Designed miniproteins, single chains, continued (5). Designs and how they scored, part 69

Each design is a single chain, and the fold is of that chain. pLDDT is the mean over its residues in the fold that is shown.

## One batch from the design tools (miniprotein)

Design m18385
Fold by ESMFold2-Fast:
Structure m18385 (fold): chain A 71 residues (1-71)
Amino acid sequence: GEEARRLAEEGARAVEAGDRARGIALAGQAAKLSTNPEGRELAIEAGEGLVRNTLSDAEAAELLRRAAEAM
């Protein structure tokens, strides 16, 4: 929905600004509110990648932007 998409877009901007903690929180909120399976999975992947340090900020931001487009 609109709120899930907005949160994913805000998360991408937070990560691009170097605020990983905010990016993680917003990715989790976007995933929780998304009714779209693809968008939800992308938001979860971005959040988990940030928590585990398996994704760069650029990679996580790209996943969150793709999540928003799917939502």
Scores: mean pLDDT 88

Design m18386
Fold by ESMFold2-Fast:
Structure m18386 (fold): chain A 84 residues (1-84)
Amino acid sequence: MDTEEQWKLDKISAITLALLLLGVPEEEAYEIAKKFVDGQATKEDLPLLKKVLEILERLSKGSDNPEKAQEIIDFVKKEIEKLE
């Protein structure tokens, strides 16, 4: 219900979906998505984050909410920048 809580859930949901499309099992995908949203990603996660970004950019082209999709893409880009 809180806007910040909803925003975290939206990021977790989108990243989980991207991980599922990359073949990560559902429970593992959800835990990885939470790790990324909490800013706990490491340099070892960079290849996976870049693949997640690619999937999110593809999904955004068919999104019913392109503004929110772009905000999630921008979040993942910033996480990648922190690790590079």
Scores: mean pLDDT 82

Design m18387
Fold by ESMFold2-Fast:
Structure m18387 (fold): chain A 94 residues (1-94)
Amino acid sequence: SMFEEYLRKLEELAKKLGEAIKAKDKEAVIEVLKELEKLMIEAVKEFPEKRELLLKAFEVLAGEAKKLLKEHGMEELIPLIEEIEAKVKEAAKE
């Protein structure tokens, strides 16, 4: 299933994001967040029947990432996550 392949990629990016935050690698965090944005926008367009599930999963992931950023002194990147959440939600409209 193409959707299962998508979920696998999302899990891999979520793991990379966590590792980059723990390493306090701001550049790596930004790059992984950009990859997550692209993947989520593509997924909500490709799988409209999974849209609500995808948005809910991303909301949980974003919430955990914001908490982890705060715990590692990278709160300045929280607005970037919020911007990505807004863009993904907008892309899901139609």
Scores: mean pLDDT 87

Design m18388
Fold by ESMFold2-Fast:
Structure m18388 (fold): chain A 86 residues (1-86)
Amino acid sequence: MEEELEKLKEEREQLSIRVYKAIARDFLATETDPERRARLEKALAYLDGSKEEQEKGIELVSEVIADWLREAVDNAIKKMEEERKK
């Protein structure tokens, strides 16, 4: 039973890593900013590494997503302000 619980935890962690890799790859496919591209490539390299490196990869992906969200909000506000001028 303890071995089954440990396997389920490992499988869940690996599934989380796969999700972060998929997110990073999707962002990298459409990203035009060279600094964010470099961070995503570095994150993908970390996510293929050790557990400690995988934690660093998750942090880098999270930082890129946070930066993207801020820009998306700013762009949405700018678009709404342009619509108000009409």
Scores: mean pLDDT 78

Design m18389
Fold by ESMFold2-Fast:
Structure m18389 (fold): chain A 77 residues (1-77)
Amino acid sequence: SREKAILLTVLGIESGSLYYMIKLTKDPNIQKELEKIKKEIEEVMKNFDSLTISELKKKYNELMEKINEVEKKFLKE
């Protein structure tokens, strides 16, 4: 579906952003949190075709909350 394709595209962009944050962070605890979230995004992307749109939206919202939390920590370095 178009809605699933949009969510997949956004997750890909977020994964790319996290990759650069992992490279730039000097805090090993923040690096570990970033790597964990990136891995969770990759798991959702891998299982994308088996997820309903409702399940995908729920996982997307949960991931975006985690990204916002770790980004705040990164920006305070």
Scores: mean pLDDT 85

Design m18390
Fold by ESMFold2-Fast:
Structure m18390 (fold): chain A 79 residues (1-79)
Amino acid sequence: MEEARRHMALGREHKAEGEKAFEAGDYETAAKHYTKAAQHYADALRLSEGELQREARELMQEAGLNFKRALEKAEEQKK
């Protein structure tokens, strides 16, 4: 359980860095951080039960959507 909480914390750190990069218009960097966040949340999901497992699943799905959005914006910048 503690290892799952550590992965949740690391996922949140990467989510914050991804959001910071996204706000700065650095969508490629944002996508990389969202990918790392999703991986940490996936690890937390595997290592957890109950409420923490549900939270990890939701955050993993959210990180996946954030990654897709960042990729779409990065592609829009290419011409």
Scores: mean pLDDT 85

Design m18391
Fold by ESMFold2-Fast:
Structure m18391 (fold): chain A 83 residues (1-83)
Amino acid sequence: SEEERRYLLVLIHLISLGAEKVVLERQARRHPERAAELQAVIARLDQLIEEIRRAIRERRFDEAFRLIDEANRLLEATEARLR
């Protein structure tokens, strides 16, 4: 069904965001001079992940995708600043 497809897609994105968080935690350990900035990004990402999980439970898939997009923009901006 359409709902099952959207559910699967959101779960795939959620798994991807979890993996990106692990990468950021490793970067914070490698770059102690940037640890405070990276920990702030990790905290915001954790908040977004929790909100995405809540939206999924409530079957608010449009909101879940909006939050996923917000998380991806945060990650892209962070990667740009690290270069």
Scores: mean pLDDT 87

Design m18392
Fold by ESMFold2-Fast:
Structure m18392 (fold): chain A 64 residues (1-64)
Amino acid sequence: SEAAEYARKAAELASTEEAKKSAEAAMQNVENGDYAGGRAGAWEAAKLGNEEAKEYALKAVEAS
């Protein structure tokens, strides 16, 4: 899904270990059908990551 793809991109671009973990958790939740968990993880990654990671994390939220 697009949400999972954007969450994966956020994880790739995340500048901190915490942001990467949040983005990876969001990706796994979306892949498992837990879109609420995916949205929450992507939002957390957006707060912790760099500008590019934030952009993709927000796209994952929008696609969910």
Scores: mean pLDDT 65

Design m18393
Fold by ESMFold2-Fast:
Structure m18393 (fold): chain A 95 residues (1-95)
Amino acid sequence: SAQDILQQAADQIVKLIKQARDYLDPDEDAEKEIDELLKQIQNATTIDQLQENVDKAIEVLKKQVKTPAELITLIDLQDQIDQIIQQAQKQLQQL
């Protein structure tokens, strides 16, 4: 179903964002904002909602970058998430 495709994409994205968050060790306010955005990603009912909350989470993480290695981690994260969303969009179009 469309919801199963969205849920699978959301689960993969949430895992990747949590891994990046743990690596970057953001401040307490950023942690709380990311946790709320992760809930919104998990509860997305459309690709547009999924993308919007992902973009917001990535922007929060970008503001927490302290090293070049952390910047590379966010670039890799964005690329992986973009691939997951593109795959989900393709699967939804085939329904």
Scores: mean pLDDT 88

Design m18394
Fold by ESMFold2-Fast:
Structure m18394 (fold): chain A 70 residues (1-70)
Amino acid sequence: SALDVARALPAHAAVQLLLQGLGSPDPRVREEAARALAALGEAAVAPLQEVIRTSSDPAVREAARRALAL
């Protein structure tokens, strides 16, 4: 519904920013991004699975798998 879309929009924007954090050269930033994505719950699951499927960067795929495992 439109209400569900509106309620999900801040989480979606946060997910996109945090997904960029998974590609950080700083392992502490990657760990913080992974925990934050895990804390967002279901809103992060499908984007993380898509990153694992489509990203060409093995480090980003590994970080996304770690976020799902938390």
Scores: mean pLDDT 73

Design m18395
Fold by ESMFold2-Fast:
Structure m18395 (fold): chain A 66 residues (1-66)
Amino acid sequence: AKKATVTLPDGSVKEALVYGAEVGKPALIRFEDGTIIGGIVLEKDGNTFIVRPLDDPTKTWTVKLL
């Protein structure tokens, strides 16, 4: 797992652990409160990637690896 910050569609930023960071493949995001969300990586640029959450595929999250 890698430490990351996740920017949600409402503009809030949360700390998380991320499993998987390859474009077109699933990623798993674990927040500090224990919430786990799966998503698909849409794009990646260095330590930043865009994820489409599986529970809300109409939205995207910005994930920045620390």
Scores: mean pLDDT 80

Design m18396
Fold by ESMFold2-Fast:
Structure m18396 (fold): chain A 110 residues (1-110)
Amino acid sequence: DRKKKLLEQYGQDLLNNAIGFYQTAKEAGKKSEKGKEIEELGEKMLDKVKEAVKSLDDPEKMKKLVEEAVELGREVARLALESDATLGSALAINIAGIEFSADQALKYAS
């Protein structure tokens, strides 16, 4: 089933983008006075995406979890940008990847 394969592929892309985000957030945290907050928010974002990927069969739950993850991710990127423009920009790119992968997965979950 092509639809199921695409759902699984975009679900994996969503998780990979969130993992990349968290790794970049930890690096940004080392350069910021708000480093602990950046790392803690980044971990919460990754946890929300992990829960979303476990909920691929529930589009409404997945959508809410992704929306919560993106909100957390935007705050992390904002805090990181205050200390390092390159890392803040990299985090914003990872958020765009999370949103794109989630939108594609939701399209094939419906």
Scores: mean pLDDT 85

Design m18397
Fold by ESMFold2-Fast:
Structure m18397 (fold): chain A 61 residues (1-61)
Amino acid sequence: MSLVELFGEAVLKGDFEKARELAEQMSEEELKEAKDKVEKLALPPEHKQRALEIIEEAFKK
């Protein structure tokens, strides 16, 4: 499973600690793919917001 797929699974489970660890390992291209995936997933608004915050934080590194 790719890092992007693992990130999506972690977000769906509400495991934001794991999602952040995965995002820190991602390339800029993988982070863009993860953002697109999160925006297309039928997530609770709180899960979507938290996932996008994690992706944004990873882009700052």
Scores: mean pLDDT 80

Design m18398
Fold by ESMFold2-Fast:
Structure m18398 (fold): chain A 74 residues (1-74)
Amino acid sequence: AIDALLAEIQAEIDAFADEVEAKYPGKTFDELPEEIRKRAIEIGEIAAELARLRGEGTLTPAQAEEALARIRAL
């Protein structure tokens, strides 16, 4: 269950990265529009928290579901 949620989260992150590269090819982070930078930062923070919890073995399905919902709301 958790692994399936993490796969969906990774797919959302990959889709965001692919869309940014397609719309802004060769741009550095600082050259991206402010809205895109804010989204990237928030996604990065969510991903970092999930990686930490997963590394500790404390990640719950509820936390993964909440993270997926947060990323989808961005």
Scores: mean pLDDT 84

Design m18399
Fold by ESMFold2-Fast:
Structure m18399 (fold): chain A 97 residues (1-97)
Amino acid sequence: SMEAKEAAKKAEEEVQKIVEEARKKALEYAEEGNLDEAKRVIAEAQEEANRLMGKLAQKYPEVREDANRISLQAMRELAKTEEEAKKLYEEKKKEEE
């Protein structure tokens, strides 16, 4: 249905905002030397993205494949963000020694 397609598009946009906000906060925490908080922010974003995609798939089973695709893409982007945060943390730590 058009409603299901529009819901999937809106959910994808919402998840993209969650991922971008998590990336910004995680990199800020890493720069401040707080890798544990960077990882926490990423983990919370993973949980929220999966929760939203689960809700989308439950309400609109016809877009379950879209929900799975959006979730997988979000997980990949958040994993990339964690690696960027770790690298930034190590670079900043070396500059302070």
Scores: mean pLDDT 88

Design m18400
Fold by ESMFold2-Fast:
Structure m18400 (fold): chain A 75 residues (1-75)
Amino acid sequence: RRQTQRQIIDQLIQWTQQVMGEQSGRFVGASMYMAFRGNFDVSSRYFQQAVDIGGATPSQRQQIQQMIDRGVQTY
């Protein structure tokens, strides 16, 4: 509710780094940043790179996608 877009991105990066590693965290952060700017095509591309690098399970992929969607809706 009171979190800025930057704080939401930082939290998502930290969580992703713990679960999937540092490089995946960077790409998930970039994906969310692009989603906040309304650039969903570039956002989905960065998300795909994060999943590919981190070797994400289907469950982890779904969880990250839900976190991005929730962050954008909180806005």
Scores: mean pLDDT 72

Design m18401
Fold by ESMFold2-Fast:
Structure m18401 (fold): chain A 94 residues (1-94)
Amino acid sequence: SELEKDIEEAIKNSSTSDSELAKLIDAIKNKDEKKIKEILEKIKKLAEEGLKAGYEKEAKGLLELRELLEKLIKENKSVKEILLELIKLQKEFE
């Protein structure tokens, strides 16, 4: 839908939009469970590496993002609902 595209563009243009988040959105839209799992694991590994390197604030943000995404996906939320919750989380870190 047009609204889903507008939300996706808002996330891509936000201060937290990176290539992995964009790939995750595409995987969720396509219901690619394998790709979703791979990206969530990459986020987890990046957070673990960030903690070891002393980037505690960034690592905490990534862990909270991963936990939120995993919860919403397990609850079988729509792409629209997932994107709205991601926008809310991004605003909390501003």
Scores: mean pLDDT 66

Design m18402
Fold by ESMFold2-Fast:
Structure m18402 (fold): chain A 96 residues (1-96)
Amino acid sequence: SVEEEIEKAAKKVYELTKKALEENKDNPEKAAEEATEAGKNAIITVAVNKLGLPLEKALEIAEKAAPKMKEAALNGDPKKVAEVVREALEEAAREA
């Protein structure tokens, strides 16, 4: 289902963000950049490949989500990064 694909993507980004924060404890900006990139890639991949969105729409949604994911990662909050991904993909599902 769409809900299962969204939840799977959010869980993946949660784990990737947690790993980025653990591997980059001395460089929070780098951790946030890695987490944001992982989140954007997950949004684009799922929106295009699973939800059938055009690439340009997926890119718009990912770019809108990016600053929120970066802020959450800088605050050391992988759960919030995953929530932003979930919200972005729920928006993508409504546009599809």
Scores: mean pLDDT 89

Design m18403
Fold by ESMFold2-Fast:
Structure m18403 (fold): chain A 89 residues (1-89)
Amino acid sequence: MELPEDVRKVLEKTPEAERGRTVLLLLEGAIVAGDEERVEALLSYIRENPELGITDAQLRRAIELAIEAARGADFSKGVELGERVLASL
């Protein structure tokens, strides 16, 4: 699936060495927002772009942090989305 245009523009302006970190931050934000379509697009992008240097441990940690943030914000949709994504890893 193609990345949302706003995400693509952010990555185009991001130095290559920082793209992996930026993608993880965008994924965390999408989970906290409960944006399932954006989460699926970012997960597909991570899977298709190993040059991002994202490890399974880093991906898992980013999702766990997003769940914690959504829980702190009392946003059940974000918690449920994050837990479902984490279970599918």
Scores: mean pLDDT 83

Design m18404
Fold by ESMFold2-Fast:
Structure m18404 (fold): chain A 125 residues (1-125)
Amino acid sequence: EKPLKILVADGSIEMISELSRKIAEVLGSKAEVRRAGSGEEALELVRKENPDIVIVDERLPGMSGFDLIRAIRKERPETKVIMLTGNRDPAVIQRALDAGADAVLHKPASKEELKEAIEKAKEEL
């Protein structure tokens, strides 16, 4: 079985490193993780590498997480998208789903929450 290609898009190197570590701990060799520090970088990697799953921070530098999700839905509609947000407002969750996110997770995301969201996204691939 091919490893899942997961792209993590977050403006924080510390958050990318933490999230990548958690993914590696729950999926091991079953996932390949790529990293993007901005919405524009993430969209270029989506175009070049065709990831299976993109994990998007709400507060990306440059292109917002919501704009990135909309761009992915137009160009790669089969790519699964999980939004990470520090915001507990139901309106932000609804905005992410309306933009085309498959799931929304709250920061800090646990290993169990990440594993469940990734496995559910994989089932729909």
Scores: mean pLDDT 84

Design m18405
Fold by ESMFold2-Fast:
Structure m18405 (fold): chain A 60 residues (1-60)
Amino acid sequence: SRRERLLSAVVEYLREKGVISDAQAERILSLPVDEREAALQRITGFDREELLAFGERLLA
């Protein structure tokens, strides 16, 4: 889905910037989409709208 692609882009960005480890990234990507979203909100401090908007910018 679009949401899954956006969240995956955020995970990859955080991995590339060293915010999360490779092991953390793989763990987050194995979560159901809603749990993946919640985990990324905790890590980034973004709300849902901010998180998805960030993903859109990463895919632009």
Scores: mean pLDDT 87

Design m18406
Fold by ESMFold2-Fast:
Order: sequence, then C-alpha cells, then structure tokens
Structure m18406 (fold): chain A 71 residues (1-71)
Amino acid sequence: DEEKRAKALALAVYELKPELADLNAPLRTLSLEGRQLFLEYLGLIGEGRVEELKKGVPEELYKEAKEQLEK
C-alpha cells in the first residue's frame, strides 16, 4: 500500500531529519502517486497533524522507512 509507505517515510523523515540526498533511494521505491502523497504528509506534519499520521502507520512500514534512510 503506497499510501501507508509514503506516510511511514514522511514520519521517519520528520523524526530523523535526513539530508535531501538521502531521500533519493527511498523515493525511488514509490510511484509518482506515492511521492505526491509523501509531500502531502510532510505538509500535514508541518501543520501540527503528526499524531494523526502516527496512528495510521504500521510498525513494520515505519521500521522499513527508517532503514531505507540509513542507506
């Protein structure tokens, strides 16, 4: 589910605050739609809606997103 994967990646980025270059590999795993959702979720986090997003993310996908950011 690209929506959940995009949301997990946005939350991992919010927590870890990686450099933009480190996002290239994780973003390649998402389609164009998934990348658009990722940017929308970053916008929602910026508006203070981070708790709402956290409730919708499985632990497995969040862990996967964090591992992708370490590469």
Scores: mean pLDDT 75

Design m18407
Fold by ESMFold2-Fast:
Structure m18407 (fold): chain A 69 residues (1-69)
Amino acid sequence: SLEDEYKKLLEEIEKIIEEIEKKDPVVGAMARKELEQLLREVENEPLEKQIEALKKFKDNLLKALESLK
C-alpha cells in the first residue's frame, strides 16, 4: 500500500540521517529540521505527492552523505 511505502521511506530517510549525524552532527541536525519542515509543507498533499517529495529528499540526503566522506 502507499501507507506502507511512505513508512518504509521514512525509515530509510531516518537511517541516512543517522549516518550523516555520525559524520557531522551539525549537518545531521539540519537534515532532521529539513525533514520536519518538508513533512509540514506536504501534510495536505495527496499521499502519492508526499511520497514523491520524500523520494527527492532521500536522493538529496544521499548526495549530502557522499560529500561528507
Scores: mean pLDDT 87

Design m18408
Fold by ESMFold2-Fast:
Structure m18408 (fold): chain A 90 residues (1-90)
Amino acid sequence: KEAFQELGGEILETFVLGQKAAGESNDSEMAKQLQEYTKKLYDAIRNRDVAKLAEVTDALVKWIKENYGAEHPEVLAKAEAVRNKAKELL
């Protein structure tokens, strides 16, 4: 329903912002991992798997925080917003 459409939009925004950050840092591993997480999140939306959305968004936030949180706080903030939206669906 509307919540899944909104979450899909925020996932896309997070991906675009993350890819921009990866490009600015010349970090191909960041770009690749963001693509992998984004694919998993869209698969979960397509299947309406709220538990998987919560799991994958939590993993994404942890990965960004541990590796890129200090350098790209804007990407971390967007990922946390997506995670919080996913939790609202639980």
Scores: mean pLDDT 82

Design m18409
Fold by ESMFold2-Fast:
Structure m18409 (fold): chain A 89 residues (1-89)
Amino acid sequence: MEEEKRRVEREVASLSTAYAIRMMSEESVTDEEALKLIEFGSSVRPGMPESEAQKLADEVIASLKTEAAKEAMREFLEDLKSIPGLFEK
């Protein structure tokens, strides 16, 4: 339903913002790495296959330079997977 879709989209946006702020608080994390997390969050949509999201996340993680940024991306993906109705199984 449209209302459920809007709820899911708001939860994704809220998580993306929270993780971006967390990355910005880390002195070792670059603006480029924080932007990559934001870009990934923006590419996530309701009904996306979980396997597609995992593949995109793995590609982003492989492109990151700092362990702090990689950890933030892994945690972000796991939190996204916990949102009911976001990913197709």
Scores: mean pLDDT 81

Design m18410
Fold by ESMFold2-Fast:
Structure m18410 (fold): chain A 88 residues (1-88)
Amino acid sequence: SITDIAQEAINTISSILNQIIADPNTPSSSRAQAQALLANFQRADITDISNIIANIQQFLDLARSIPTTPQSTINAIQTMYDTLTNQA
């Protein structure tokens, strides 16, 4: 279901955000943005798909701004984003 995909996206992104926050190579401004996004995902209503999509877009913007983020990570989250937007 769309809510299962949204939950998978929240779980996956939350894990990645925790890795960004813990990485000593992450710039302090990017770390602050990651902390704010993690708080948004922790407060996410799983049935509010539009809000989840908006938060995923914010994550993709952050991930692309961090040069050390693997392209495979960006591609995986982009696929989840595309799936959610196509089913919304």
Scores: mean pLDDT 84

Design m18411
Fold by ESMFold2-Fast:
Parts: C-alpha cells; structure tokens; sequence
Structure m18411 (fold): chain A 81 residues (1-81)
C-alpha cells in the first residue's frame, strides 16, 4: 500500500466513522480522532484540515452529545496543527 493509498483509506474510514457517530456510536468519534492524529503525525496537515472541515459539517447534523464529542475532537486536532 502506497502513502497515497494509506491516506485515501484513512479519509474514507473517517467518513464512515462520522456517519456511525451520527447514528449514536460514541466510540466512532474517538476512532476518527485517532485517525486524524495519525495524519498529523505523518505530516499530512492539508488532509488533516480537510478532515476537520468534514467533522464541522457532521457536528451540525449530529445528535447534541455526539456533536459535543466531535467539537472536542476538532479542538484536539487543531492544537496539534
């Protein structure tokens, strides 16, 4: 698997996890945060910023407690950028 393939796989996984979070999966937000942290550790700051934008959009339509978890995850990712 190339670096680009790994990046694409992580972005896809984050999208799936955010969908699961909107359905009430509280663990999915934590898993999405961990994948976002991996992107930052790999130096892929542009993709990490796009993930933050995707998280912000998902927080707008998420249940209140999931939206709060997503906002906390965004804050944690932004501190690492």
Amino acid sequence: MTKEEKRAAKVTAIGVLLTAANLGDREAVQSALELGKELIEEGDYETAREVIKLMRKNAEVAPPEIAEQIRKAIDELEKLL
Scores: mean pLDDT 81

Design m18412
Fold by ESMFold2-Fast:
Formats: sequence, C-alpha cells, structure tokens
Structure m18412 (fold): chain A 75 residues (1-75)
Amino acid sequence: SALREEVERGIERAKEIAQKAGELGNSDALKEAVQALRAFEESRKAIAQGKLDEARRYLEQGKRLIDRAEELVEA
C-alpha cells in the first residue's frame, strides 16, 4: 500500500541521515534522525496491527523529525 511504501521510504531516509550525522560527528542531527527512525518503526508496527490512524500520526511525526535532522546536518 502507499502508506506502507511511504513508511519504508522514511525508514531508509532516517537510516541514511543517521549514518551521515554520525560520520560528521553531528550529535544533534543524529538524535533527531534516531527519533525519526523510531517514529517510522512505530508507524510500521501500527500498520501491522491495522491501526491506520495511529500509523499516519507516527508517519507525520517521523517526517517532521527527519526534516529537522536534515536541516541540522546541513548547518
């Protein structure tokens, strides 16, 4: 489904930014990326449980967190 595909894309994006933040020694970006990854993993879990509204809330939280992580990596 589109929701599941978006969550999986979010997970890969969060892993990529976490790796980059770690390599750069940017601890603030790393923390935000790790929190984003956790939010996307909770969204994936909610999808598996049929809790689609909860999944969408976690997906939106993950997106906001990963956007902040990307801004911090670029700073």
Scores: mean pLDDT 88

Design m18413
Fold by ESMFold2-Fast:
Structure m18413 (fold): chain A 93 residues (1-93)
Amino acid sequence: SAEEKLEKLKKILEETFAAMEAVPGKDYRLAVKVVLLNENNEVTGELFSREVEMGPEGLEILEKTAKELEPIVEELRKAGVYIGFSGTLTRLP
């Protein structure tokens, strides 16, 4: 169950980054890292690390994906699997 949820999480992230990369324009650079944490908030593994340049419509894709991931992250937490997200959004000149 937890392994299947991690696979689903990774698939959603991969599909989201492909969709954001397909957005016309280079207005923003988004770098996202998703890690496994222990109960003390220490990093124990890396699940996903990607960077994309995208137009402003990419932000709407990101917001939609965040809402889709929320219940999956909560189900993983209940199974004793903790997920950390770090992201940097840079507006390009």
Scores: mean pLDDT 86

Design m18414
Fold by ESMFold2-Fast:
Structure m18414 (fold): chain A 109 residues (1-109)
Amino acid sequence: SLIEEAKKLIEELKEALKKKDLEKAKKLLRELGVVLNKLSSEELEELVDELVELAEAAKEAYLEDPSEEMRELLRLLIDLLRLVAGRIKNEEKKKKLLEAAEELEEALE
């Protein structure tokens, strides 16, 4: 299942962020983007909570080590969250993703 693949990539990405393995995190984020592009609007809605948790993990990792590479990774994640929000129909789930993206953007200020 592509949804199960996306969930696995999100968990691996969260782990890479905790370990400060930025090369692996960038690779996993790119792979996640590819998988998410293959999902329907309805399937993406099933991943909203996992994507919000990913944003929270990325924010925590950045605040612990605010490097230029981590800042670049957060901007890529912000773009991905906004792209997914644009593709889903459920207004409350869309709002959750946009709010998560905004919290990441505020952390970069």
Scores: mean pLDDT 90

Design m18415
Fold by ESMFold2-Fast:
Structure m18415 (fold): chain A 55 residues (1-55)
Amino acid sequence: MPSLEEQAAARLAEARTLSPEEAGRLLQDMVDELSAQRAAAVALAALEEYARWQA
């Protein structure tokens, strides 16, 4: 299995190829899946990157 950081990077790269709505759903699904304590930092990093795309 790839690391959590690699999984987040892959999801972000995929999100960049999608529309904002589709990217939002993909990243939100990832955050919901990773809402457990061990993945929180990775999920927050992905949300921060997504927020920059919205700014």
Scores: mean pLDDT 70

Design m18416
Fold by ESMFold2-Fast:
Structure m18416 (fold): chain A 72 residues (1-72)
Amino acid sequence: SMDEVRERGEQLIQRMLQLKQQIENTTDPEKIQALLDEMSKLLAESRTLPQEYRNQVFQIASEAMDTILKIS
């Protein structure tokens, strides 16, 4: 149902934001890689969601990657 799609989209966005926050709060390369691996899994899951949720998930991933590239 559309309500299930909305719930899934909101949960996935919340998980992405939590991973982004963890990336911003660590300098450990091994921990950063593990968090990126989890983000990649969530990005793959977002392919089943409407465009508006995919756009938000991609934006969060892009911001996290930008942060990592600036400290690398």
Scores: mean pLDDT 84

Design m18417
Fold by ESMFold2-Fast:
Structure m18417 (fold): chain A 66 residues (1-66)
Amino acid sequence: SDELAEKIYELVKSMEEIEEATLAVMLVDELGVDPVVAVRLARRLSELEKEEITYERVKEIVEEVL
């Protein structure tokens, strides 16, 4: 899960705006995340403001969803 959280953090950081649907597709296609989990992660991550996007916050969300 730590490796997954790191990859998700890097992906989210590369986005100027977190687009929920786009992120969900990327989580499935790029990271091999289960589609149901990917949708939940994308919803939670899209609620974050830019200043809230830290590795620790992403890891917390990943742990809550998994």
Scores: mean pLDDT 81

Design m18418
Fold by ESMFold2-Fast:
Structure m18418 (fold): chain A 89 residues (1-89)
Amino acid sequence: MKGDTAEVTVLSAEKVGNTTRLTLDQPVEGAKEGDTATVKGTNKGGSIISADGKELVVVGDFEAGDVLELTAMNSPITVGGKTLKPYSL
């Protein structure tokens, strides 16, 4: 049914234009444009632009202390050594 999801905690957030650069508690690898991040328990979320180690760039506004649900839509995402498979290849 839905693609795999994983939770990460935002340690720091820096707003840059229409995006937020996030430092996460776990490394995120393989996340690409079209994958999504949503604040757990809310409808606040956005498309992932890029990921590099513990740095994630997401469209929208996020804050330190947010818990994000990452969803693999277009490509596999690895979070802290756990691999999330996309909804469909």
Scores: mean pLDDT 77

Design m18419
Fold by ESMFold2-Fast:
Structure m18419 (fold): chain A 72 residues (1-72)
Amino acid sequence: SILDIVEKVIEELKKEGVLSEEEAEKVLNIARELYEQGKSPVEIMRAIHQYLSSLGKEDAGSLLVERVYERL
């Protein structure tokens, strides 16, 4: 599922030091909440990108989106 891909990419970015533990947890919670609401992969990824951009981490958001789409 999209959630399995997102979780794996978040773990990789956390290991690489791109995301903190707190940022990883919040991003995963956003993805889970939107998935439960029946949102599409595109809508989920957009919300994640917007959240990380709001923290000044637009590059991290873009990298996460790219890696998830490569695995879809």
Scores: mean pLDDT 87

